# Designed miniproteins, single chains, continued (3): the designs that were tried, part 2

Each design is a single chain, and the fold is of that chain. pLDDT is the mean over its residues in the fold that is shown.

## One batch from the design tools (miniprotein)

Design m8036
Fold by ESMFold2-Fast:
Structure m8036 (fold): chain A 113 residues (1-113)
Amino acid sequence: SMEEELLELARKLAKKYGASEEEIETILHNLRLAIELMKLVLSPEEVEELLEKLIEAIKALEEDDYEKMEEILEELREFLFKHATPEQMTLAEGAVNLIEGALSALKRLKKEK
C-alpha cells in the first residue's frame, strides 16, 4: 500500500540520517496520525492522491531538492483545505502540522549529517 511505502521510506531515511529510535518513532507516529486525520476529511481516492504527493515530497528531500519539497507541501495544504468543510478545518490543520513536523525533522536530521 502507499501508506506502507510512505512509512518505510520515512523510516529508512530517518535511520540513514542517524536518527535515534525515539526520533524515528516520533516521525512515524506523526505521519500515521496525519494519515488518520486525512481519512476523516478526504475520500479514499483523495487520501491515495495525497499519500502519493507526500512520497514525492520525501523523495525530493532525499535528493536535496528542498524547493520541490516545499512546493509539494503547499500543494498538499491547498488540497486538504479545499476539500475540508468548515467543521473539518481543525482536522485538516492538524494533518498539515503533523506532516510539516515530520518532514522538518527529516530535513534537520539530514542537514546535521
Scores: mean pLDDT 88

Design m8037
Fold by ESMFold2-Fast:
Structure m8037 (fold): chain A 75 residues (1-75)
Amino acid sequence: SMARAEEIEARFEADLAGARAWAERAGLPEEALEVLARAEEELAEAKKIEDPEERMEAIHRVVGRLEAGLRRVLA
């Protein structure tokens, strides 16, 4: 569904913006900020996907990579 893809996209975009703002205020290590920046770049690429199902799958993969990256850096 186009509406579902847009909803997931908007939520993840808002979550990333909040995470970045918090990370900067909290003074997280540079490596954590780099992981967030990478997720922002990957989200921008996923937003170019016209097919809503492929876009949702791309966003889910970005979320997975973000979680793995933060777990690695903050462990």
Scores: mean pLDDT 84

Design m8038
Fold by ESMFold2-Fast:
Structure m8038 (fold): chain A 64 residues (1-64)
Amino acid sequence: KEEIEKKLKEFVEKNPEGAKALLELLQQDPALALALMRKELGIDATMEDKEFVIETLEKLLKEL
């Protein structure tokens, strides 16, 4: 989870628009969003991590 949070923070800072789109995708199609995170961002998150990823993205986007 530490690794996921670190990489999500970097992504939000580098591409906040993409992070917002990813958050929307996670809510619409979590399987596709997680596959995209794994392939494009190198974030190895599973369906079990979905809630943590959503929470972390919402928190990071709020703090921008």
Scores: mean pLDDT 79

Design m8039
Fold by ESMFold2-Fast:
Structure m8039 (fold): chain A 93 residues (1-93)
Amino acid sequence: SATEATAETLKEQILEYIEKATEDDLLKAQLFLIALGAEAYVAVRQGDLETARYILKLAEEITRFIESNPRVPESIKASFRKTVEKIREIVEE
């Protein structure tokens, strides 16, 4: 779907920003993760739970990726965990 393709593009951009691990890139990664959460919310509102669960899986993969990067500050990792928890609440409620 168009929404799934958009979510995959957002994931790839987020992973690229995390790999660069500059303060500016990590801020962009956080903003794009919030946008990914908004796509999950829209999918839930439309009754497309399959797409919403897929987006949650992408968000969980992003969190695992950022956790594995020792260059990323713990405060940023904690922020990513909190955002993904909110996405999970939206999808799994």
Scores: mean pLDDT 87

Design m8040
Fold by ESMFold2-Fast:
Structure m8040 (fold): chain A 61 residues (1-61)
Amino acid sequence: STQSILEAAAQLDPDSAVALIKDLADQGKKDLATQLYNYLVSQGVLTPEQQEEVQAYLAEK
């Protein structure tokens, strides 16, 4: 399920989580990438710098 994917991703190192979001976006799974980004932000996993990086990357999709 989507929820299980989000929970599993939240247990990754922040850099690995950013890499996963970018990989999903590159695969055309932009809705899932956006959901994962929003979830990780809500859990406090991503630094402001990482949030800016991901948001800029997703804007190109």
Scores: mean pLDDT 81

Design m8041
Fold by ESMFold2-Fast:
Structure m8041 (fold): chain A 71 residues (1-71)
Amino acid sequence: SSVEESRRIVERFFEENEELIARALEVASEDERERLMTRLRDLVTNTPRLSPSQVRKRLSELRREIEELVS
């Protein structure tokens, strides 16, 4: 099902980016950390309502934001 595909995409993203996410949270300001944590929670909560394409788009945007924090 598309819901199971969306869930697998999100799970794989967190597995592949665990170290990057941890580093971003470590170097982020308090405000940046709160925003990132909120976005991560919102994504997980909304995954069953998102298509695989929508999930990939949201994760691509999130990955870019995380990479900018680590830079």
Scores: mean pLDDT 85

Design m8042
Fold by ESMFold2-Fast:
Structure m8042 (fold): chain A 100 residues (1-100)
Amino acid sequence: HMEEEIAAIRAAVAASGLTKEQVERLLKLLDQVFLNNDPEESIANLQKLLDYVRSLGEAGAPLIPPLERLLNLLKQDKYDEFFVLYGTLKDALREKLAAL
């Protein structure tokens, strides 16, 4: 059921014009989403991450739709779907970082 969304996230990461430093920062921000195990704080942290990616302009633009999808899943308490896509995003970013 998630195969198309997984493929879309991988394609978005590959299409992004992120520098090594921007990928490293994005991975750190992703790790901070669940720092205090508070659902409202996790939503706020993911929103801050989305705002950061928006600030990167064209380089971050391919990541905007998958990040908005993750934010909506988190707001709807759809944790199973969220963690599949969240893990896919982290893995794809780690792969991109290794190639940079």
Scores: mean pLDDT 85

Design m8043
Fold by ESMFold2-Fast:
Structure m8043 (fold): chain A 100 residues (1-100)
Amino acid sequence: SLNENPPEVLKEAARELAEKAKEAIAAGDLSKAAAYITAVELLAIASTDPEVRAYAYALVGEVYKAMGDLEAARKYYRRALELDPSNEEARKALAELEAE
C-alpha cells in the first residue's frame, strides 16, 4: 500500500517496542510495559497487512509470556494465527504453552 510503511519497517518497529516492554517488565515498571504493549497493539490495528498484524500480535503474546500472564499470551498467539496461520513463531510458542 502506498499509504503504509513497508511491512519490514512495521515489523521492526513492533519488535523494538516489544523488546522495550520486556525491559520494562524486568525493571519492574509495569506502567511503562503497558504503554509499550499498547503501542504494539495500535501498530497492529493500524496495519492492513494480516502478516504484519499477526507478527505484532505474536510479539504482544511474547510480552505477556515474559510477564507470566500465560492466558493473555495464549489469547494473542491464537489471534496471530487467525490472521496468519503460517506464523511459525506464534505456532511454536502456542504449542509450548499448551504442552507444558
Scores: mean pLDDT 83

Design m8044
Fold by ESMFold2-Fast:
Structure m8044 (fold): chain A 73 residues (1-73)
Amino acid sequence: ASVFERAGLPAPLAALLEPFLDGVLDVNRIGENTYQVVVDKSVAEAFRAALEAAGLEFTAEERPDTVIFTVRL
């Protein structure tokens, strides 16, 4: 099991985050099926592409060095 699965994240989200381990700064559950994922800008576009490929609904908030993705499972 990944570090994210061991931290109690759902398996589909953990699988999406696994390739970006070094770029994921924070993950917070903000609703029953809604998570905020803070990623380093260097991986943000690749992570966005992964969310789009998975067919997940999300919004993105740009910051100077990070992007905050609000993802609905």
Scores: mean pLDDT 80

Design m8045
Fold by ESMFold2-Fast:
Structure m8045 (fold): chain A 86 residues (1-86)
Amino acid sequence: GADVVLAGASYADGTVAATSAAEFAAKSVRIVASAAVGGSATTTAGTAQGLADAAAKAGGIGAEVGVGGVTADGTAIVASGTVVAA
């Protein structure tokens, strides 16, 4: 089957500037799926967990898949994380 990997060219640590679940929900969320890599969306310590928790609380974002974000200029942010469907 296809694997889902969070990836972007600009950040390796998945840093996202969001102060609340509502603010995070207002941002564009990008998920990259790559069967060729065979990767999976997993939660890492710190930032990625916070990102996944914020997305889950926002409801309806990244149902059971990894979650990324974007900077103010629209650049995708890398994060390793999972979210649970609301």
Scores: mean pLDDT 34

Design m8046
Fold by ESMFold2-Fast:
Structure m8046 (fold): chain A 89 residues (1-89)
Amino acid sequence: LEEKVREAYEEAKEFAEKASAEEVLKVSQGALDFVRSMVEAGSVAAPTVARIALAEIEAYAEVLKEKDPEAAKKLEEIGREVRRLEEEA
């Protein structure tokens, strides 16, 4: 899991450097919605998927903090929701 989380973080960081803030926010919202649906369905994979999604969103926030601080703040809020869902799962 740790290796997959690390790989996801690095890929997410590279994506955020090339993508627009709007694209990053849309992808992050999609990830949150997906994690929520898995938790609601009682999926055994939900904690793992949430952990990977959280790493990706944290990478996005780090990159956007310099480019677009407002978008970074929204990403931090989305990340907080994903973390809450991980704990609930």
Scores: mean pLDDT 82

Design m8047
Fold by ESMFold2-Fast:
Formats: sequence, structure tokens, C-alpha cells
Structure m8047 (fold): chain A 117 residues (1-117)
Amino acid sequence: SEMEQRLQELYQRIKQYLQTVYNLEEETAQKLIEYAKKKDLDKVKELLEENFKKLGRKVPQAVIDLIAKMLIHLVNVAEEAAHSDPETQKQLLKEVDELIAKLKKRIEILKKEEEAL
């Protein structure tokens, strides 16, 4: 369906964002989405922290917490959109796009604050 294709495109954009910005492996990005679908905040945070550590990156806990919470919210909104009427779908898909933009902006601010320390 058109909605199912849109949902898959949204998950692909989230995966690409995680891979590009944080240099995460595709399999890791996929596992993050699966844990987010289960609303498992602790597992999402654990997987992010483990992989950033493997990459030799010292990512602030505030950034890890933000990414984890936003991923869970983003996946939940996307799933709700897939099961909603057409007008609600349009509104929820707009919310997903706004959440992705907000996440990118907040991560950029936190990264600049870390570099200033």
C-alpha cells in the first residue's frame, strides 16, 4: 500500500540518518528501530552507548538519552500513522518529519556544546 511504502521510506531515512551522522552499521541501526518499536528505552540506550564506545566516540549521556527517546517517539508516531485514517495519516507523517528535523537540530547544538568544553 502507499502508506506501507511511506512507512518503509521513513524507517529507511531514520536508518540512513543514524548511519551517516553516527557511523553506525546497518544491522545496528535496524536493531535500534526494532527495540524502539518495542518501546524498550533501556535497550535502545544500551545499544547506542555500546556502539559509540566501539567507534571510540565519547557521546554525552544527554545526546544518547535524546536519540533513544526521539527514536521511540518517532517509531510510535510512524506506526500510528500506518493504522490511521487518511487525514490523521497526513498529520502524523508531518509530525514524524518535524521530529526528525528537531532531533537533528538538538544533536547539532549538543555537539557544539561538547566541543566548547
Scores: mean pLDDT 73

Design m8048
Fold by ESMFold2-Fast:
Structure m8048 (fold): chain A 81 residues (1-81)
Amino acid sequence: SMAALEEERRRLAREIASRLLASTMAALHEALGKKDWAAVVEGDPVMEEVLREKMGKKNIEKMSASKFSELLDELLKEVVK
């Protein structure tokens, strides 16, 4: 059944997405602890653009760790649901 095959694919996709999210969150927490959040976003032009739009043209590299963490939490909540 196509429906059963799609459900299996969705389960696998959810597992992969969950692992990628956990890995990304761990990397972001480490970068925030080191105050190296610029390196995290600089490698992803799409993420840099999205963050720039949310910040209204502020320079992410000069953002405080707390404000970057708040913005990231907002974006993750939008992606998760």
Scores: mean pLDDT 60

Design m8049
Fold by ESMFold2-Fast:
Structure m8049 (fold): chain A 84 residues (1-84)
Amino acid sequence: MTPEEREEFLKKIDEDIASLRQKSAQAEADGYTRAAETYRSAIEVFEKAKEALENGDFSTAASLYAAGGILSVAADIEYEREKA
């Protein structure tokens, strides 16, 4: 991975974390505790992906990024479910 590729990946992770923090806060404000909890779990996984990337463990960073994405989708589903 080049320094430019690393910076692009870090930027994507930071953008995903920022988006998820906003969604988590909204879910908590709406009283959707399951969705808020899953969003927080997604944030923690993305933060671990960022740490792995900073440590040069690109394989672990990619795996954690994928896992964080799956949790983000799961949280969106929980949010819509708690609305019902």
Scores: mean pLDDT 85

Design m8050
Fold by ESMFold2-Fast:
Structure m8050 (fold): chain A 100 residues (1-100)
Amino acid sequence: MRNLLTEEQMEKVNELILEAFRQHLEKLLEEGKITEEEAEELLRLLEEELERLRRLILEGAPEEEIIFAGLLLNTGVVRIALGEMTREEAEAEARAKVAA
């Protein structure tokens, strides 16, 4: 197994990331920059992409797939949730960045 973290450690890291992101979304809601519906969709997409990233790391997936999942999480998820791009467009952008 080429994983730097145990499954338990990965679950704790993902929980901390979700909590930090939840706090960020709460701030955006208070500032009127997003709606509650957008915040809920963004959290759902973030949870799905974090689970995908966790699975890829634990399964020892190729570095390119892990980088792709991380880029999609960091740049694509917010834009998809806000309706600024489609999932297909976000995935294409993340793939292009991995290939560069």
Scores: mean pLDDT 69

Design m8051
Fold by ESMFold2-Fast:
Structure m8051 (fold): chain A 71 residues (1-71)
Amino acid sequence: AITPEQARQALADALASGSGAAVAAAAHDLTKYGSPEALRAAVPEAERALRETSSPAARQAAKDLIARARA
C-alpha cells in the first residue's frame, strides 16, 4: 500500500522532474491505489501541480486526486 509519505514524495519527485507526463502518472497512480490518508497527504503537492504545470493531463489528474481526497 502507498503510505502518506510515499504519496507526497512521489508527486514531489514528479514535479521536480519538470515532466507533465510524470506528474499525470504519479497523480493517477495515487488516485487509483492510494488510501484516503495518502490522497489527503498528497493534496498540497497536487495543488502545487495545478499552479506549476500547464500539461492538461497533469492538471486533470491533480484535480481528480483533490476531488477523491475531499470525497
Scores: mean pLDDT 83

Design m8052
Fold by ESMFold2-Fast:
Structure m8052 (fold): chain A 76 residues (1-76)
Amino acid sequence: MPSPVVQALERAVERLRERIREAKEAGDKEALQREKVELGIVIDSAQDLVKRGDKQAEPVLKRGQELLEEAERLLK
């Protein structure tokens, strides 16, 4: 089973995915930039867990990175 911290990071990525979608639909580039910054913090946390040997954090890291790439495309 994923640890409570991994589950919390997974919920954070899904919450940020919804916020990024809402910011995109509203055309709010300032909100999109804020959510991108928050997503970067979540990705750094997941990466730290992977480096410490928590393989259950790898799917969260991948999903976070994919969402970050989408947010960066929306800001271009």
Scores: mean pLDDT 84

Design m8053
Fold by ESMFold2-Fast:
Structure m8053 (fold): chain A 97 residues (1-97)
Amino acid sequence: KLYEPDGFLRELLEDFGVKKEKMTLDEMVDFLMKQFDKDKDGVITKEELKEALKEAYPDKEISDSDVQALLRQIDKDRDGVATKEELRDFLLEHSTE
């Protein structure tokens, strides 16, 4: 019942300062929504994702193409925003099962 991220997502979560290693999938979704969804509207925009990545990597130049590539992995419907449901599905794809 605990969510176990794969190596890629684990590195990303560590960069966001995730100190709680043992989370359920729903707890992880809620945590990441809190980090990315600055306006608390239930969706993650490209702008919000760019801001979150800039905070996680303050000394790294985050390009628009890096943000777009990550958003495209989460945004399965390609509507330009990532929903909580799409984020949940993305996390399931990046789990050790």
Scores: mean pLDDT 71

Design m8054
Fold by ESMFold2-Fast:
Structure m8054 (fold): chain A 78 residues (1-78)
Amino acid sequence: SRREALEAEARLGVMEIHLSVAIRYNQKLSEKEKEEIEKVIAEGRRLAAQETDPQLRREMEGAIESLEALYEEALKRE
């Protein structure tokens, strides 16, 4: 539903902020945090694939790409 997609997009945004802060302050990600990030990305991808609104789908895909890029940067720092 549109509400589920908007809530997923919001979760992606919140996770991106948390990960950006962790990277900025050189905080190591725990295994649980990595699992949570991966679950948020997977759920976002599932809902984006089902989204029929082209604009909302693009916004979700953009949020997923941003979070994945930050996550890859965090992993390369280990």
Scores: mean pLDDT 84

Design m8055
Fold by ESMFold2-Fast:
Structure m8055 (fold): chain A 96 residues (1-96)
Amino acid sequence: SMEEELQRRAEELRARGEREGERMYELAKKDIEEALKLVDEYGKSSPEDALVASGGGRGAAKAMAESGEASSSDVMHALSVSEDGRYRAEQLLREG
């Protein structure tokens, strides 16, 4: 299934950034709520517009908090598990 394929790709990307991702996740985890508040103020529009405007702020912050990753692959993985984000997750995975 597409879900399993996206998960496998996300795991491969996570392995590459696991050292940096774990460190960044621990740092972001402490202030994730404040980070999301800041991104939310700029992301009053759709989640897509918020991601573009913030340079991946809201999506990246959620990915770090929810999946324990901290790179662009964090956003891809988080989006892949959402109903609205599956298509965008695959697009971002292709882009790197």
Scores: mean pLDDT 45

Design m8056
Fold by ESMFold2-Fast:
Structure m8056 (fold): chain A 108 residues (1-108)
Amino acid sequence: GAKQRELLLKIIGLILRLIGLELDLEWGLISARQALEEARKIVDDLIDLVKKNKDLLNDADKIIAQLNALRAQIDALLADPNLTAAQARAAIEQLKALLMDILNSIKE
């Protein structure tokens, strides 16, 4: 229905934002720290989106728990002065996988 379509388009928008972030990091246009700061914003937006659309999603509480765990991981990485581009890429890949899981969790 219309609500599922709106949720789908919002998730696709976050996926495109994340792909742009991966490319900027790969091309050296942003630092690992800048990439993780933007990824954290995407995680926060995604937690808000999932909480507002629990009725449209399978396993919404599980998804929220996974997003909170990833947010905690990103915060720990941002607190580390020795943060590497490889660690930033790994966190972004986890967020991408979780976005795909959320996309697949949208009800009819």
Scores: mean pLDDT 90

Design m8057
Fold by ESMFold2-Fast:
Structure m8057 (fold): chain A 99 residues (1-99)
Amino acid sequence: MATVGEAARALSLGDDERAFEIVKKLIDEGAKPEDIVGLIETALRQGRLELAKEIIDYAVEKGKLTLEDLDRLIQTARSLGHDELAAYLEEKKAELEKK
């Protein structure tokens, strides 16, 4: 079974491929949305924008992120100066609202 600790370790080691694999397993196994948001925030703070985007896309597809979760992540991305990613997430939120 995948754990939040294993995902955090993969992030600390710079292994984006492994981190994404572990996070996908966590999402599929029913991890709490708060744990997924925490891992995405860690990736954003580490400047791993592609990894953060991939995790967000997968979690949204699986119905694991709410509009409130996306708003939080948009605010975090902007506070860190990741304006392009914040704009992408706003578009993603708008698409989710239309479905």
Scores: mean pLDDT 82

Design m8058
Fold by ESMFold2-Fast:
Structure m8058 (fold): chain A 83 residues (1-83)
Amino acid sequence: SDLEKAREAAERAIEVSRRGAELAERLGDQKAAETMRRLAEASRLARDLGEKSPAQKVIYDNLLALLDRSERLLAELEARLAA
């Protein structure tokens, strides 16, 4: 159950970050695109570590934080595109 939740959080964070990178590129914001790509990479790494780590709760909490950052940055980019 916890592993499934962590996997779902990681998949969401990766998807949101990928979408955000595309949006940032459309805006010409190379820094935001790079940040989004790094968030996607961090989320993949955290997911992979979660399978073997006894600290699964810490990894899950970290994945939720990465997802929150990705979603907030995506919303910011969407607002900029709408303006």
Scores: mean pLDDT 81

Design m8059
Fold by ESMFold2-Fast:
Structure m8059 (fold): chain A 64 residues (1-64)
Amino acid sequence: SSEIEKVREQAEQELADAQRLIEEGRRLQEEDPRRGQALIAYGQGYEDAVKLREENEINKLKKK
């Protein structure tokens, strides 16, 4: 459905944002190891949160 497609498209964009944060953190580690590592961890947590939200939203749409 178009609603499920929109949920997937938004999740794809948010996963790209999470990957960008992880890459930024990896670059930052050379200059500021603690901040770089924190940014990587944040990006990984964001990725997990996006995947969980996508699953929950799609499951809700399938029940309607």
Scores: mean pLDDT 86

Design m8060
Fold by ESMFold2-Fast:
Structure m8060 (fold): chain A 116 residues (1-116)
Amino acid sequence: SMVKEAEELVERLRELVRRGAPAEEISEVLAKIGELLKPLIDKLSDYISSKFPEDPSSLEDYQKVKEILEEWKKSLDEEEQRMLELYEEALRLADEAARRYGHTEEVARREELRKA
């Protein structure tokens, strides 16, 4: 099960972040999570592009993209919903790790990349 593999990787990531593991170990686990989630991320990208093909440039555009994202979430099956929850937890843990290592600027840049 891809869900079980993602859960095990997220638990590993949580342990690494809690004990202050080297950034290299954290990055390796994040890369594996990203590979498992690629089909879901590609599906999201395709959905958003079909509903909002232009790059968001205004607060109104960002609100529309957020509404599109919420509607997309309602279309997911139970496995896809669980994978999305695991993705959101992995991003939260990555942000926590980056902040702890003094990467405040990198955390801000990461938020921009997550949206792009």
Scores: mean pLDDT 74

Design m8061
Fold by ESMFold2-Fast:
Structure m8061 (fold): chain A 75 residues (1-75)
Amino acid sequence: MASPEVREAAREAAETNTLEGAEKVSQIARDLGGEVDPETVLAAAKAGRDMGYSPEEIAETLAQAVEGAARAGAR
């Protein structure tokens, strides 16, 4: 389900906390048959940072969310 491209985009979104990075994550989710709004990705990354998670921990959580959305949309 999740690809290295998902991991890379999630890492970028987690490190930069930008809409651009979030949009890349959202696009890859669509390529996998799931839907994740860029705003949801951005909000999740911000929440993780506010809770004191590392960028790597946030990136892993985002990648798992994309994978879960793709799995829910496909089978």
Scores: mean pLDDT 73

Design m8062
Fold by ESMFold2-Fast:
Structure m8062 (fold): chain A 70 residues (1-70)
Amino acid sequence: MQVVSSAVATASRPLSPEAQEALDQAARSLVGVPAERLAEAIRQKVAELRKRFPELDDVEITFDVTLEDA
């Protein structure tokens, strides 16, 4: 089974410290997620972040993920 071993999220422009911390926490929360659930997990996390931080509606967010066998 493949699981997320590391994840980082990058926004296309600088964010507020609060939004950046929330984005970093969302990326960290992906560690241990099975690869088969990764796309859905990312989609849910991004949707929740955009509800909390409207500034994210105008930025491109990229997730870089490493997988390993668990």
Scores: mean pLDDT 81

Design m8063
Fold by ESMFold2-Fast:
Structure m8063 (fold): chain A 87 residues (1-87)
Amino acid sequence: KIDEKIEKLGEEVIRLIEEFKAAAPEYRHQLDLLLRGAQEALEKKDIDGLIRVTRSGARLAEEAGLTPLADRFREIQSELEKLKKEK
């Protein structure tokens, strides 16, 4: 069930962005935009949109010095890319 996997991964992305906002409130503006993008992609079951969000999240987390968080975004990106091949 591809849609269920997209929902699960999209929800994980949203949770990571919320965790990132708590850890780095100075990035609030960029993270609010990222969160909107994640919510929109999840509503549309847009795997490519979620991949772009995870890529942006990883980059911002690296800039913030939050390498473990960046790695978690990259892990979800890999799962989304794998899921896209099964589509």
Scores: mean pLDDT 85

Design m8064
Fold by ESMFold2-Fast:
Structure m8064 (fold): chain A 85 residues (1-85)
Amino acid sequence: MEEILETLEKLAREELARIAKEMGGKLTVVSVEKEGNRVRVAGEIEKDGEIHMVVADGKFVGNTAEIEVRTDRQRLYRKTTVELE
């Protein structure tokens, strides 16, 4: 159970890092919340002196991790599905 939440946190952090790179900004992780089979990683992406709030919500469905990322400007920025071992 703990291993699933650790995997979801890792995937959520990696997805936020990818989005920050795509935006040309710098990511700072602000909080990590774990509840049941879900993980939420909240962060800030700084670009050209502007801060964008970003959140990655991860959940485990069968053998698949679903990571959904949203920003303050866009309710659904990206949804990524990763098949686990």
Scores: mean pLDDT 77

Design m8065
Fold by ESMFold2-Fast:
Structure m8065 (fold): chain A 67 residues (1-67)
Amino acid sequence: MKDEFLEELKELLLKYGVDERTANAIVNSVKALLDKGYPLELVLELLSRSTHPAIQKAAREFLEKLK
């Protein structure tokens, strides 16, 4: 289940123009937070406040799919 969310997040990051290396780094950071017990919605909300426009758009689209 966690791996499925991480794969979808990576696909959205790539869709909005984040390069694969940066997308993998973001996915690994999200995985670390999820492994520490943070809710996925909270982690995505933090990403939606990112200064990087592509990351912000990817996180917002993922949050809308979770509603």
Scores: mean pLDDT 80

Design m8066
Fold by ESMFold2-Fast:
Structure m8066 (fold): chain A 61 residues (1-61)
Amino acid sequence: SREEFEALLAELAAEARASTDPELAERLQNVMVRGYLLLEAGEPAEEVIRRIREEYARLKA
């Protein structure tokens, strides 16, 4: 849902703000931008959320 998408982006934004690693902050920003672009391109919100969660998990691993 849109609400789930926005909540997920808020989590990534908070992580980016808290990060002292500029590389990680930039990668998190890129994941957020990509999510918006996919949603604007007409991808289903559920698929966009799934892909963002996958990318985010990879960055945290």
Scores: mean pLDDT 81

Design m8067
Fold by ESMFold2-Fast:
Structure m8067 (fold): chain A 98 residues (1-98)
Amino acid sequence: MYKEKIRKLAEEAGVSPGKIGLYIQILDLIAQLEGKKKVTKEIKKLKTFNDLLSFFAKKLGTSVSTLKNATIEQLIGMVLRLIGELIDKELAEEKAKA
């Protein structure tokens, strides 16, 4: 997937390594929830770090300014929420098979 493109865009924008890692993890979780093909198509449209933040803002139900000012703790909170959504999906699938 486009992990290297995300890293490059974020590095060019002066984003800290810790936040870059969290943005990559958020992308992977969104791809698992929505489908890798759909997310890959959307990522191909992105040209700047601001485009990337707009993509994340839309998927996370927030704003570009909120993401620019997000602390590491706030980004970790977003990751944990997406992991919870994946767990809920898997638990629902297991109950349907039982």
Scores: mean pLDDT 78

Design m8068
Fold by ESMFold2-Fast:
Structure m8068 (fold): chain A 84 residues (1-84)
Amino acid sequence: LAEALAAAQSVTSLEQVGPEVVAVAGARAIAMVQQAKATLSPEEAQAVADKAVAELEELRAALSDPESRAILAAAIEEVRAIAA
């Protein structure tokens, strides 16, 4: 729940700041999944990727801005490609 609370706080901040902050969030998710795939078991890396996709999709659903939504959609696809 501490992680869910941190995610909710991050979503609120990102909604107010715009596409640049959303791009940073996407890049961070991609880097985290890449590191997980390099250092963790395949099952653990897949779990990290699944959580990252869910978090990015939740962010995308919360945003009305087409540019921010497009950035998150690209990040989601990259995370899925790394996890495959």
Scores: mean pLDDT 74

Design m8069
Fold by ESMFold2-Fast:
Structure m8069 (fold): chain A 55 residues (1-55)
Amino acid sequence: MTPEDIVERLIAEVGREETRRGLEGLLEGLEDARARGFEIDEAFVEAVRRLLARL
């Protein structure tokens, strides 16, 4: 399943605003993990930002 398919399913189940908040929380979590010294895949971060830009 693509990230886009997951986002469409989430919008259908919980609505666009809840999906946006979930993705924002995910980005926040990724930034927090980076600040704690974990290696973060920047391509994944960019994909999440791109999905948020579509909402």
Scores: mean pLDDT 76

